# Designs tried in a protein design run: designed miniproteins, single chains, continued (4). Part 96

Each design is a single chain, and the fold is of that chain. pLDDT is the mean over its residues in the fold that is shown.

## One batch from the design tools (miniprotein)

Design m15539
Fold by ESMFold2-Fast:
Structure m15539 (fold): chain A 94 residues (1-94)
Amino acid sequence: MKLSELEVLSRLRLVVAEAMRTGDVAAALARLDEILAEMEAQYSPEEVIAALTLTRLFIDGLLEANPDLPAEARAALERLRAHLDAAIERQRAA
């Protein structure tokens, strides 16, 4: 079933929120890769880049708004941000 743009953005934001809450980077990266595979099957590269860019902006906003984040939560958000940046560059190269 094709994911709506709102469903995709909601799922991506949930992955970010769960990573921030749990510090479980490995689980968050695995879930992010599942969502990426679903997006790549259903959307154009430009649509994938747009969704990932909005998610990256969400992470940037969380880091800016929460300067006193626990080290584990900050590290989890930074790892997700790096993974999103790599995925965006891969989509641009395709």
Scores: mean pLDDT 81

Design m15540
Fold by ESMFold2-Fast:
Structure m15540 (fold): chain A 60 residues (1-60)
Amino acid sequence: MMTLTVGADSEEKAKAAAKEVNRRYPEVTAEAQGDKVIVSGDSSVSTIIAAALDAIGEGL
């Protein structure tokens, strides 16, 4: 399992980004914790990095 933490500008952005990551990448788990998004899973490193980058693209 690999875990990446992405900082967001706000709790609302973190929640929105986590929902979008979970929608686009069902193979990973994204959780909003305050102003952070925690992306984790047993998928390949590339998949988890892609999910985290997509979260950043949501304006974190």
Scores: mean pLDDT 72

Design m15541
Fold by ESMFold2-Fast:
Formats: C-alpha cells, sequence, structure tokens
Structure m15541 (fold): chain A 74 residues (1-74)
C-alpha cells in the first residue's frame, strides 16, 4: 500500500515517462497508483493518464475502460 506522498511520487514519475513517450512504463506506474492507493485524490487522474497511455499503445479497449473510471470519479 502506498501512502499519499508515495502515490504522488509514483504518479509524477509516470507523468515524466509519459512525456518522454515511454507509454508502457508510464501505464505501469499509473496502474500502481490505482492498485496501491485506491483512496487517493490522484486515482481519477491516474485513470485518465492510463487511458491516454493505452491509446498511444493502440490498446483502445483498455483505454475506454480507464477513461470510464476517470469519468466516474471527479
Amino acid sequence: MLSEEEAREVFEEGLRLFEEGRYEEAAKLFQKVIDEAPDSDLVPEAYYYLGLAYEKLGKLEEAKKAFSWSSLRP
């Protein structure tokens, strides 16, 4: 289980990887936030970026699922 500070660090690392075009690695870090910090305020953002990463990887079904979870949590 990640603390809120640890979840933010993992999320920020994921964003750096995403900005570098390392979408598979970024997706793993966003998934880690979701799995290990499910009550974090970062979870909707993690789902959103997970969806974007899956879109970049051509995984459209996974992207749609991730975006739906982002939309359900403001």
Scores: mean pLDDT 82

Design m15542
Fold by ESMFold2-Fast:
Structure m15542 (fold): chain A 68 residues (1-68)
Amino acid sequence: GAYLKLIALTLKLMGEKGIIAELKGDTQVVAKAEEGHLETLKKLKAELEEDEDFEATLQGTQLVVKVK
């Protein structure tokens, strides 16, 4: 179920300028902000927090998104 939603999210994040995104296994996406792009990552976290299927945690310049 949630795996296809994670793949779609990973592809979306890979398209964001200054964001490096990687799918980790079948339950998690890690997105890292390049220099000057942390605000993009903060906006993405806020959007993902509205989705009940995802838990989004910001750790410095890295956003970790997990399936609940």
Scores: mean pLDDT 81

Design m15543
Fold by ESMFold2-Fast:
Structure m15543 (fold): chain A 82 residues (1-82)
Amino acid sequence: NEEGILEELRNLALMLMTDPEDVELSKKNVELINNSNKEEIIELAKKAAKEKGVEKGVELMLEGLENNDIEKISEGLKLILS
């Protein structure tokens, strides 16, 4: 459902945009993500993915979330965490 997809998109963006060593940046990015709509969160995740060099993993996760493809979500997450 759309609400579940939005929650997973927020989790993806949080993973990419928070740093436990930079509390102030993490707080600002959490607030930004929580106040963003689905399209804005997708763009935030794509920008963060490019900065971290994990574009392929994020692209697979986004495709998997859009198509309810659990295998693609899993493959994308493995690439991001590698």
Scores: mean pLDDT 83

Design m15544
Fold by ESMFold2-Fast:
Structure m15544 (fold): chain A 89 residues (1-89)
Amino acid sequence: GEEAEEARRAYEEAVRAFREADKALDEGDIEKAKEHAKRAEEAVERAREAAERARKDEEKKEDALEAEIAEGVAAVVYGVTKLLVQNAE
């Protein structure tokens, strides 16, 4: 439902921000990389919150499944982005 769609949209935002952070690191722009990594982290948190709401409501099994997938991918993106930014310093 709407919660699963919100989680998916937030996840897509996180992936895009992560790619921008990676590109900035490749170019040597550490400040820009940190900015994009922060946006990715914020988007991942929104994705997790939306996924948790979809799971708790359990109104539709399809919504819960989509939210669970989005949450799992968002958690991976969060972990990779956090390690990338911390190791760049």
Scores: mean pLDDT 69

Design m15545
Fold by ESMFold2-Fast:
Structure m15545 (fold): chain A 98 residues (1-98)
Amino acid sequence: SVLIDSLKSQLSKDPDNWLLLTELASLLYVEGNYEEALELARKALEIGGEDNPVTLTVLGRALYGLGNKEEALRYFEKAVELEPTNEDARKLLEEVRK
């Protein structure tokens, strides 16, 4: 993807930009690259994304895609706590609980 390649190039110049890490992780998740999505989402969380519901949701999605249901549950719970009106996070939380 031209967009993924562009974001990877931008991240190479600014490797600790947690917003770029979150966007890239989200796109990698959509393309089915759960392992790389998880790696980048974890880094985003560590360096500044911890209070961002999107970063938490992307991290949880990647964990769930890899079978790490318990950790995914915790991140979806945090996302809902930060933004109770976030319907995507609430639906994911319900899905993981089943």
Scores: mean pLDDT 84

Design m15546
Fold by ESMFold2-Fast:
Structure m15546 (fold): chain A 91 residues (1-91)
Amino acid sequence: GEAEELIKELEEFIKELKEDIEKIRKGEISLEEAIGTILRGIGFLFEARLRIEKLKKEGADEEKLKEAEELLKEAEKLLKEAMEELKKLKV
């Protein structure tokens, strides 16, 4: 279903973002690449929020909506962490 698809996409995003944060911390990616990762993340999380609101209006399963909301909160915290790591990169 659409809720299960969103959960899967959020889990994959979280996994990839954790890997990208580690690469930023290790200096394994450029400032340009790190900025690109953060901008892509902002866009994805905005779209994910809209998808959750749509699913709520369509009467999707409340348990799955709760899971998606919890994953979205985790992803938002990780994105803030990525932004803080980016600020530590000196040009």
Scores: mean pLDDT 84

Design m15547
Fold by ESMFold2-Fast:
Structure m15547 (fold): chain A 70 residues (1-70)
Amino acid sequence: SAKEKLQAEARKLSAEFQKQVDPLEKEVLEALKKGTEEDKKKAEKLRKEILELQREFGEKMAALAEKLKA
């Protein structure tokens, strides 16, 4: 069914998103633990990358939700 296909696509997007974000979040935590100015700049850059990935993921999920409602 269309609903099953959209749910499968949503699960795939969620898994791909988590696979991309998880290592970046770990790098942010490790950089913050080290606490040098270079590590703080690295953490800031990584956080911006994570925010952009979250925005893109949110847009893709919203598009799937619209298809599910229509």
Scores: mean pLDDT 84

Design m15548
Fold by ESMFold2-Fast:
Structure m15548 (fold): chain A 84 residues (1-84)
Amino acid sequence: SREEALAHYKEGLKALSEGNYEKAVEHLEEALKDPEMANDANVNLNLGLAYLGLGEEEKAREYFEKALELDPENEAVRTALELL
C-alpha cells in the first residue's frame, strides 16, 4: 500500500541520518516497489545516497541519474552527482 511505502521511505531517511546505509537501502528499496515512489526524484536520490554510503558508486550513479531524469532542475540531485 502507499501507506506502507511511505512508512518505508521515512524509515529509510531515518537510517540514512544515522549512517545505517544497509538498513536505508532495505527500506528505500521497499518504498520503490510502489510505482509513485519509484518515479519520485527524491526517493531515487536517497537510495543513491545510501548506496554511496556503502561504497557502491555504480549503483549510486544509476539512482542519481534516474533522479536527475525525473527532476532535471533538482539542485540536491546535481550536488549528489558531484560526490562521485
Scores: mean pLDDT 88

Design m15549
Fold by ESMFold2-Fast:
Structure m15549 (fold): chain A 79 residues (1-79)
Amino acid sequence: MIKELVEKAEEHIEKAKEYYEKGDYEEANKHIAEAKEYLDKAIELMEKEGVPAEEIEKLYKEFYEKAKPIADGISDKIA
């Protein structure tokens, strides 16, 4: 379950990057939002199951590093 949520978040980040590269900034932004929703669900479940904070922080940082350049790029294009 947690792994599936993380994989879905990763898939949406990859989709966001593809749409961003194609110039479809609205679609890219939707995929960023969906990735955040899946990541939030994964983190909430990890916290409830007692996963170490260090593992949760690592996951968050990995997604932040991947998503931020795309999200910032979209923000510059979408008023």
Scores: mean pLDDT 80

Design m15550
Fold by ESMFold2-Fast:
Structure m15550 (fold): chain A 98 residues (1-98)
Amino acid sequence: SEEIERLKEEKRRIVVRTIADALRLIGLEFNIELGLEEEARREIRELAEEGLIDEEELLAMDKEEQIEYLREIQKKIIEEGDKEIEELEKKIEELKEK
C-alpha cells in the first residue's frame, strides 16, 4: 500500500513536470511569434540552462525554424512523460494483483 502510494505520487510529479515544461515551450513559441525579443531571449537562456533546448542551435535558426524546433521538443517532452507514466501505471497494477 505504501509502495503503491509512493508510485502514485511519482506519477503525479511526472504529470506536473511534463505539463510545466510543455507550457514553457508553448510560451516561448508565442514570445517568438509576437516578437517579444527580451522575453524570448530570457526564456531561451533559462530553458537551455535546464537542458531542455540548445541555445546556440536555436539562435542560428530563422523564426519559422525556431517554431518547428520548439514544437518537436514539446512533442518529445510529452512522449517521454507519457512513457514514464505508463511504466509507473504498469508497476501500480502489478502490485494491486498481489
Scores: mean pLDDT 85

Design m15551
Fold by ESMFold2-Fast:
Structure m15551 (fold): chain A 55 residues (1-55)
Amino acid sequence: GASSEQATKLFNEGVELLGAGKYDEAVKAFSQALELDPNNADAAEYLEAAKKAQA
């Protein structure tokens, strides 16, 4: 559905932001992806990785 597509889009955006070193923005993108699709295990793992890189 639209929410799942939006979650995937935000997840991909977060991955690009993480790769660019924009850790704060990556955390926000992954958080929104999880808000739309709470069962997205990849988004949860990448969110934790982004938080660790941010710290």
Scores: mean pLDDT 82

Design m15553
Fold by ESMFold2-Fast:
Structure m15553 (fold): chain A 61 residues (1-61)
Amino acid sequence: MLDVSSMSEEERELLVRLLEHEARKLNDPWLLEAARQMREALAAGDLERMQELYKAIVERS
């Protein structure tokens, strides 16, 4: 499991971009919503929320 708090700002941005890209590619409404919330958490600097969302995405996959 990735620890988003140990990532750089550039790595967190890349993670969110990859999730957004994958969500659009799969056209999965759940992933699209999760990616949107992940973007909001990144913009807010809410690393705990990012970690929770990432865990949910991985556990669903």
Scores: mean pLDDT 82

Design m15554
Fold by ESMFold2-Fast:
Structure m15554 (fold): chain A 142 residues (1-142)
Amino acid sequence: STLNVTISGGGTYPEGGSATLTFTLSGINLSDYDFALYILPEGASEWELAAWISGDGSETWISDRYKGRVTPSVDLANQTVSFTLTNLTLDDTAGLTLSLYENSESRLLAASVSVGMDGSVTSHSNTVSLSAGSGSPITVVK
């Protein structure tokens, strides 16, 4: 199967504002996967796990960085996975990766899509072939 990903909700946001990152995923059944949002904060050398949601939306995990400020959601009817960030700080300026893990015993990385701070979009395909459109990182300004 071929997964097509449309990325929206990146861009420039004011400090104290809110942003909703939305990934529209066609060509797969969302319930067969778990979705992890990784970030690369400006000036950091390592990606960090920000939030995770099961493909049926029943289970979530949120990192300490985003505790009380991130709401993950899945909309099966519209085939979207979204992460709403509130009370944005300058430290939320980051590159983004969405990783899809098989909802199976092995939890294999199926595919990922990354948006760099320069707006470059890159994809990794493993058990699922992924094609991605354009996207933007999150930039937070005073």
Scores: mean pLDDT 88

Design m15555
Fold by ESMFold2-Fast:
Structure m15555 (fold): chain A 72 residues (1-72)
Amino acid sequence: MEAEEAAAIAEAERELAALGKTLSPEAKELIREALRLARRAEEARAAGNEEEARRLYLEALRLLAEAARLVA
């Protein structure tokens, strides 16, 4: 759910703020897309499509790595 994605982003933003760091709008969007891909990966696994689930999960991890590079 988009609301659950927003809550996860808000929690990450709060933790980063405690470290004196900021999450840019671009980083937030990458995290949101990564969370959506992770959810799709879980759905694919539940459907028995382990290969598709693995691909979606790896793509989610790539987006998270890109978002981490934008944190300042």
Scores: mean pLDDT 77

Design m15556
Fold by ESMFold2-Fast:
Structure m15556 (fold): chain A 69 residues (1-69)
Amino acid sequence: SMADREAVLEAARRLIEGLVAAGVPREEAEATVLAVVDALAEQYDFSEEEKEALRREALRALEAAVAAA
């Protein structure tokens, strides 16, 4: 559902904020964010297409957070 999608993205944004604030290297932060998004997408029973869309959105959020830091 849209609410589940927003829940996954909100969890990813909060994780991204913590990783960037902690100074985690970009490559490690990216791997961590994608792993968490994948785990949550499986838990909420998203399709592979929906999971790919969530990965892309999470990576955009990570890029924006890194650019703002």
Scores: mean pLDDT 84

Design m15557
Fold by ESMFold2-Fast:
Structure m15557 (fold): chain A 79 residues (1-79)
Amino acid sequence: MKALREKAEKLFKEGEELFNQGNYEEAIKKFKEALKLDPSIAAKTYTGIGLAYFKQGKFDEAIEYFNKSREIEKKKKEE
């Protein structure tokens, strides 16, 4: 649904802006909200969450989300 995708992209951009401001916890919240609305953006969203956890020193969580992003990229079928 176009409206949900547009809202998800807006939340993702808000997360990126918060990340750039150093508000990593709030960035993670926005990224997770975006993911709930549109799972098709999961790869880039998991990368964003992973980077935010990495910046917080939460390396185990960062690795988990980076691996989730990589697995989505590997499983994506081309048509």
Scores: mean pLDDT 81

Design m15558
Fold by ESMFold2-Fast:
Structure m15558 (fold): chain A 70 residues (1-70)
Amino acid sequence: SSIYDYLEKLSKEAGLSPQVVEALKKNLDILKEQGASEEELKEQAEKMVKVVKNGQKLVAEQKEEARRRE
């Protein structure tokens, strides 16, 4: 499947864990069931990978700060 190959390529480049990749695949499956085009699926895959990569750094930083305040 071209969209899953694309997602896996982006995920490898971003250093995402297999568990995260599986979650993103499920999200793409939902969008595909809703009639999303291949172009829309590619755009969403790019956006999701970027958001997860950036968000993991932000969440880790926020968790450290929150834990220190406990």
Scores: mean pLDDT 76

Design m15559
Fold by ESMFold2-Fast:
Structure m15559 (fold): chain A 75 residues (1-75)
Amino acid sequence: MSEEEKKAGEEFYEAVKRRDPEAAGRALAKLLELLKDDPEKAQQTLDNALTFLRSLGLPEEFIEAVLAVAKERLA
């Protein structure tokens, strides 16, 4: 994992910890953009992020907001 991937992952974790879906979505979009040349790894990273969010018992509205922000940033 690159230092940029690690930093984006840490930004995602901190945003989730403070319950900021906008910042979490932006960090997730950065991670996926860094993996744009490896779609299998990008999908695995997205799946891991979703599993992490659900494991914390976060409401589905929060998870959907994070995904919406990430999707808009990648469009």
Scores: mean pLDDT 82

Design m15560
Fold by ESMFold2-Fast:
Structure m15560 (fold): chain A 70 residues (1-70)
Amino acid sequence: KALEEALKYLELADKYAKLGAETGDKEALEKAIEYAKKAKEYLRKAGAPEEVIEGIEKQIEALEKQKEAL
């Protein structure tokens, strides 16, 4: 269950991140950040390795920087 939820939120985060990058829509980047954070929580519950968690944290940081630049 936790892994399946994480995968759903990762897909949503990727979708909104691409939308935000293409359109400059700050709301889309906000949604991408929110979904990525939810994915990270579920990945931790699923016992994902530290490398995976670090990858998501870097993605969140990159999205926050993109949002700040808008």
Scores: mean pLDDT 83

Design m15561
Fold by ESMFold2-Fast:
Structure m15561 (fold): chain A 72 residues (1-72)
Amino acid sequence: SEEKKKLLEELMEIGVRQVDLAVQLVVKKKELAKTSDEEERKKLEEEIKKLEEEMEELQKKEEELEKKLAEL
């Protein structure tokens, strides 16, 4: 069905974004581990927090879409 296809396409897009965010988090956490400058550390911690918040929102969206797919 067209509805199922659209839900699967949205789930695929979320999956791609989750991978991108996971890679960015690894990179930023490695940068934080190597950084001794206080201002740069604070900036990296803020960026990491924003990435983690976006990942949490995507996880919630994935769960809602999976629920809709299961109800079809």
Scores: mean pLDDT 88

Design m15562
Fold by ESMFold2-Fast:
Structure m15562 (fold): chain A 63 residues (1-63)
Amino acid sequence: MLEDEAEASFLMMAAEIAKRAKDYEEAAEYYRKLAELMRRIGAPEELVEEVEEKAEEAEELAE
């Protein structure tokens, strides 16, 4: 549904903003929520894995 695509766009932007602010824990949370949403809407697994990798990287940066 269009609402899910809008939420995915919001989560991606929120994650990028948090990452630029060095709020890596928040960035990781947004990336994880995005990956879960992408799976629910049937996004390609390759794209979901890329977002999950971004979440993992953010968690490592957060310590």
Scores: mean pLDDT 80

Design m15563
Fold by ESMFold2-Fast:
Structure m15563 (fold): chain A 61 residues (1-61)
Amino acid sequence: MSPAQRALLARLDALLARLRAQGAPPALIEEVEGLRRQVETDPSRLAAVEAAADLIEAEVA
């Protein structure tokens, strides 16, 4: 796994912990879990996953 993949996975894990602590809707938690799976299974999606994570983080800030 690349350094960029590991960094994004750590970021998504932190976001999941934050969403669960805040009692976020299950659909949003499932969306972030889906992004995490994309990082693990499809490195070509890294830029798209990063953009999606940026949007979700902005919404929950």
Scores: mean pLDDT 82

Design m15564
Fold by ESMFold2-Fast:
Structure m15564 (fold): chain A 68 residues (1-68)
Amino acid sequence: MSKEEQAAALTEELGARLRAAIAAGRVSEEQAKRVEDLALRGIHEYARTGDLALLRATLAEAEAVIDA
């Protein structure tokens, strides 16, 4: 799997988890905004650096906000 495919898959998985959590009422609007802000930051940095490991770490941090 290419880095681009991995980045897309990670982003899609986070998006699906966030949407499910919002639909189930498991996250506040503030938590959803924090997840979105972290995801955008990670995507922006990946676009600049190509650092998949950094993207993974940032998206994992965003996912932890959903699980809190």
Scores: mean pLDDT 83

Design m15565
Fold by ESMFold2-Fast:
Structure m15565 (fold): chain A 60 residues (1-60)
Amino acid sequence: GLAEAEALLREAFRLIEEGRIEEAEKLFQKAVDILDAEGLLVSRLVAEAEFRRKVEEAKA
């Protein structure tokens, strides 16, 4: 559910900060799948944009 998606997003963002980007991507994809199933398109787009930005900043 939504709480599970939120927990997965938080863990994914934490993994990005730790440089564990591949693991973060796997958790992020699970969260996106839940958001899509719930019909939360805006939340999904925001989460995707934030994830991409954090990954790019971590790689820079």
Scores: mean pLDDT 81

Design m15566
Fold by ESMFold2-Fast:
Structure m15566 (fold): chain A 100 residues (1-100)
Amino acid sequence: SRDDVNDQVRQVVDRAEQAWRQGDWDSFRRYVQQASRLFSQRYGLPDVDINDPQQMIQFSQQLNNRVRNDPTTTDDESRIVGRFGILVGRLVQHNMQQQS
């Protein structure tokens, strides 16, 4: 059901947040990639390379636009997308530090 999909996305986002707090960047990247894949399937967005900061920023913007314009989106789904946006910001910051 839709609620089952929402629970799956929430679980993956929760795991990404936990990995970030523990400094487990490999698990963090893996969970952010899993969350992006679930959102791609849910909203019909293209696959994204989590190691490309521009692709991740663009994906987050496209996801927010799709959520805003989708009348079937719930408040819970909007909240999860907001949390995912914060995780994207953390991922982009970490990836930029790896380029230094």
Scores: mean pLDDT 81

Design m15567
Fold by ESMFold2-Fast:
Structure m15567 (fold): chain A 58 residues (1-58)
Amino acid sequence: SLDEALRELAEEFGVPYREVRRIALELMRKKNKAYSQDQIEEFREEVRKALEERLAAA
């Protein structure tokens, strides 16, 4: 599920799940689109990129 993908990203990057979910919600709002099950991996990579960018800035 999308929730499981976001939890895995939180564990991978060592950040709180709530932060990953906030980034994901921002991305969904920006695209004005809900992701289907087959698009979860594409969305996961968008969230990963956002996390990498924000953590590199910290």
Scores: mean pLDDT 75

Design m15568
Fold by ESMFold2-Fast:
Order: structure tokens, then C-alpha cells, then sequence
Structure m15568 (fold): chain A 69 residues (1-69)
């Protein structure tokens, strides 16, 4: 199955322009939400925020909070 990743700031708002780099290459989201992701490890980044490494399992719905630099 595929996974869903939601990228939010410390206030719980979706991070506009959030970027992930993983098994299908690079994707960017305007809302912070990524759907139909392959299981695997993703580097999550956005301008003004610290990058984080996230692992997604099949069928997982995961929320990650980005910290400001």
C-alpha cells in the first residue's frame, strides 16, 4: 500500500512549498500534504525550516512537524 505524509509547522498549519526527496525523486506540495507515497525514507525540507528524515511504512498516515532554523 501507499503512504500519506502531512508536513506542518509548530502551530499545526500545513507548510506551503514543503519538499520531499525519496524513492520517486523530488515532490513539492502547496498544502504540506503528500499522498500515494511509496514506503521508504524521505528527506523533508522547506525554506526557513530544519530538514528532517522520515520513514514511511506501507499504509501509514504520518504527520511531521518542522522546526524553524
Amino acid sequence: GTATLTVVDENGNGVEGAKIQGPLGVKISKSGVFTNLLPGTYLVSADGYKSVLVTLNAGENKTVTLEKE
Scores: mean pLDDT 86

Design m15569
Fold by ESMFold2-Fast:
Structure m15569 (fold): chain A 90 residues (1-90)
Amino acid sequence: MKLFTVEDALEMVEQALELGKEAAESEDPVKATALAVAAMLLASLAKSIAPDNEEVRKKLKEAAEELEKLADKSPEAAEVAEYFRRLAEE
């Protein structure tokens, strides 16, 4: 039995990227931290559902690259980007 499919994992990576972007744009440090943690948890769940899936790995790498563009403005975006990149490489 599987609660989630590869398609669900891909959607989770997209949602994780959106949460990471929201964290970067948040002026509230508590909200920024909560959004960053949620982004990392969703990305981790996506990787756990499909650990050997090339599409999920590619999506995580692309999400990391998008958040790296925000890293100079947001330490939360930098942290999430590094986490996504590590998940994509493993």
Scores: mean pLDDT 83

Design m15570
Fold by ESMFold2-Fast:
Structure m15570 (fold): chain A 61 residues (1-61)
Amino acid sequence: ADELTKEAAKLLEEGKYEEAKAKAEEALAIDPDNSSAWKVLGEALKKLGKEEEAAEAYAKA
């Protein structure tokens, strides 16, 4: 989970928002209580223009 969350954060820095979303979702499939993964997912969704979905992800963080 931690490794996937770090990969997702790196993909966000590289502007690869769809890939960052996918890696954050993989981390959450392993540990759904991973607050860091929810935050990365929220940021990726926000960058993709999915503000409502991003708000839901932040609420779960």
Scores: mean pLDDT 81

Design m15571
Fold by ESMFold2-Fast:
Structure m15571 (fold): chain A 80 residues (1-80)
Amino acid sequence: MKPTLEEVIAGLLVIAASTNLELAEREKDKEKAKQLVDDAEGLLKQAVELAKQNNLTDPLFWKAIAENKKRIAELKAKLA
């Protein structure tokens, strides 16, 4: 089964969001960490919108979305 272009882009957006969150967790500068979390949240919102528009039903994709949303909430709380 060949993934659609939209599935590939949605997956890459999730990877980019996760990478920004890993960088934010290691970042010592609070303002830089906040920017990385904001960037990750924007990327994740784009991935969710693209997935919904294209009826993506992959449970592993939606699990990754949920896990990244939880990480964003936890990091925002720490950086407040």
Scores: mean pLDDT 85

Design m15572
Fold by ESMFold2-Fast:
Structure m15572 (fold): chain A 59 residues (1-59)
Amino acid sequence: KEELKKELLRKIGEILRLIGELLDLELSGTLTEEEKKKIEEEIEKLKKELDELEKKLKS
């Protein structure tokens, strides 16, 4: 239960970090198409993992 809560918070933190990186790279004009796709794929993966953890936390 406690481990699931910590993992949930870690996933939220990682998503926020990746969004911040994406925005920073976009604002600096250094964001490549490949890098954008990789960051977006990673965010999507983390969102799915977050949904799974939320279901486990409710049980």
Scores: mean pLDDT 80

Design m15573
Fold by ESMFold2-Fast:
Structure m15573 (fold): chain A 72 residues (1-72)
Amino acid sequence: MKEAEELYIKGLRLYEEGKYEEAAKLFQEVIEKYPESKVVPEALEKLAEIYEKLGKYEKAKEYREKLKKEFP
């Protein structure tokens, strides 16, 4: 879906600017509103990276486990 891809790209820009909490919000929106989009595994990977950078290791592990289980 083009809408999911646009959200993912906006999230990447925020991530590059170091705005991790804002980027995480957009990546979460991708996985929640567009769960069938091809960018979902990429959004899950970025969420895991962001939460690790924010020191929220439990959330980071949750997203990594979801990625491994749903996109093996």
Scores: mean pLDDT 83

Design m15574
Fold by ESMFold2-Fast:
Structure m15574 (fold): chain A 90 residues (1-90)
Amino acid sequence: SKEELLERILELLERAAEAVRAGDYAAALAHLDEVTRLVVELLLRGLISEEEATELLELLQRAQDAIAAGDEAGALEALEELRERVEELR
């Protein structure tokens, strides 16, 4: 269901934040790759709009860019914004 996919995204975002705090950027990026897959699944199932999916994917890219730059503070800020946007979809 939409609710189950959104809950899984929230769980993965928390795991990504934990990985960032631990300095495990490879694990953080792997969790965000799975979030990207779930956002695409939500879109393909018609459970979110193309506009909502685009917004989430742009926020995901922002988080990934911060992680790639080693910007822990920026990464955690982007992940929190992502979490808030996903909560709005519930």
Scores: mean pLDDT 90

Design m15575
Fold by ESMFold2-Fast:
Parts: C-alpha cells; structure tokens; sequence
Structure m15575 (fold): chain A 65 residues (1-65)
C-alpha cells in the first residue's frame, strides 16, 4: 500500500542512519532525500518532519547542514 505514512516511515528510517536529509514539494505530494551530516540533532529534525507529515497529511522542507 502506497501512503504518506509509508513514505514518512522510510524517511524516519533514513534519518536514523544519519546519512540523509529531506526536502518536500510545496503541495506535499512528494519528497526527496539529500545528504547530511550524521548528528543527533539532524536525526531529530528529520524525525520531526516525518511525524508532521503523518499528522498533517502534508510535507515540509527539512535541510540540515
């Protein structure tokens, strides 16, 4: 089953690896993963984005230096 929930969970799993960030489209219809520094703070930012996608049903931009 394809869902925003499934996409957000994939994003959360990627965040736990500490290797990727996320950017999402303005309408929340999609997102892409980008490389990031692996830090605990960076992981929390991406996990928060994933949770917000699950809760609001739309995406947001998360970019970590």
Amino acid sequence: TTSLVGQALTLAAAALSGEVGVEVSDDGSGFELVRKHGTEEANEEILKAAKDMLKTGKGKKVTIE
Scores: mean pLDDT 52

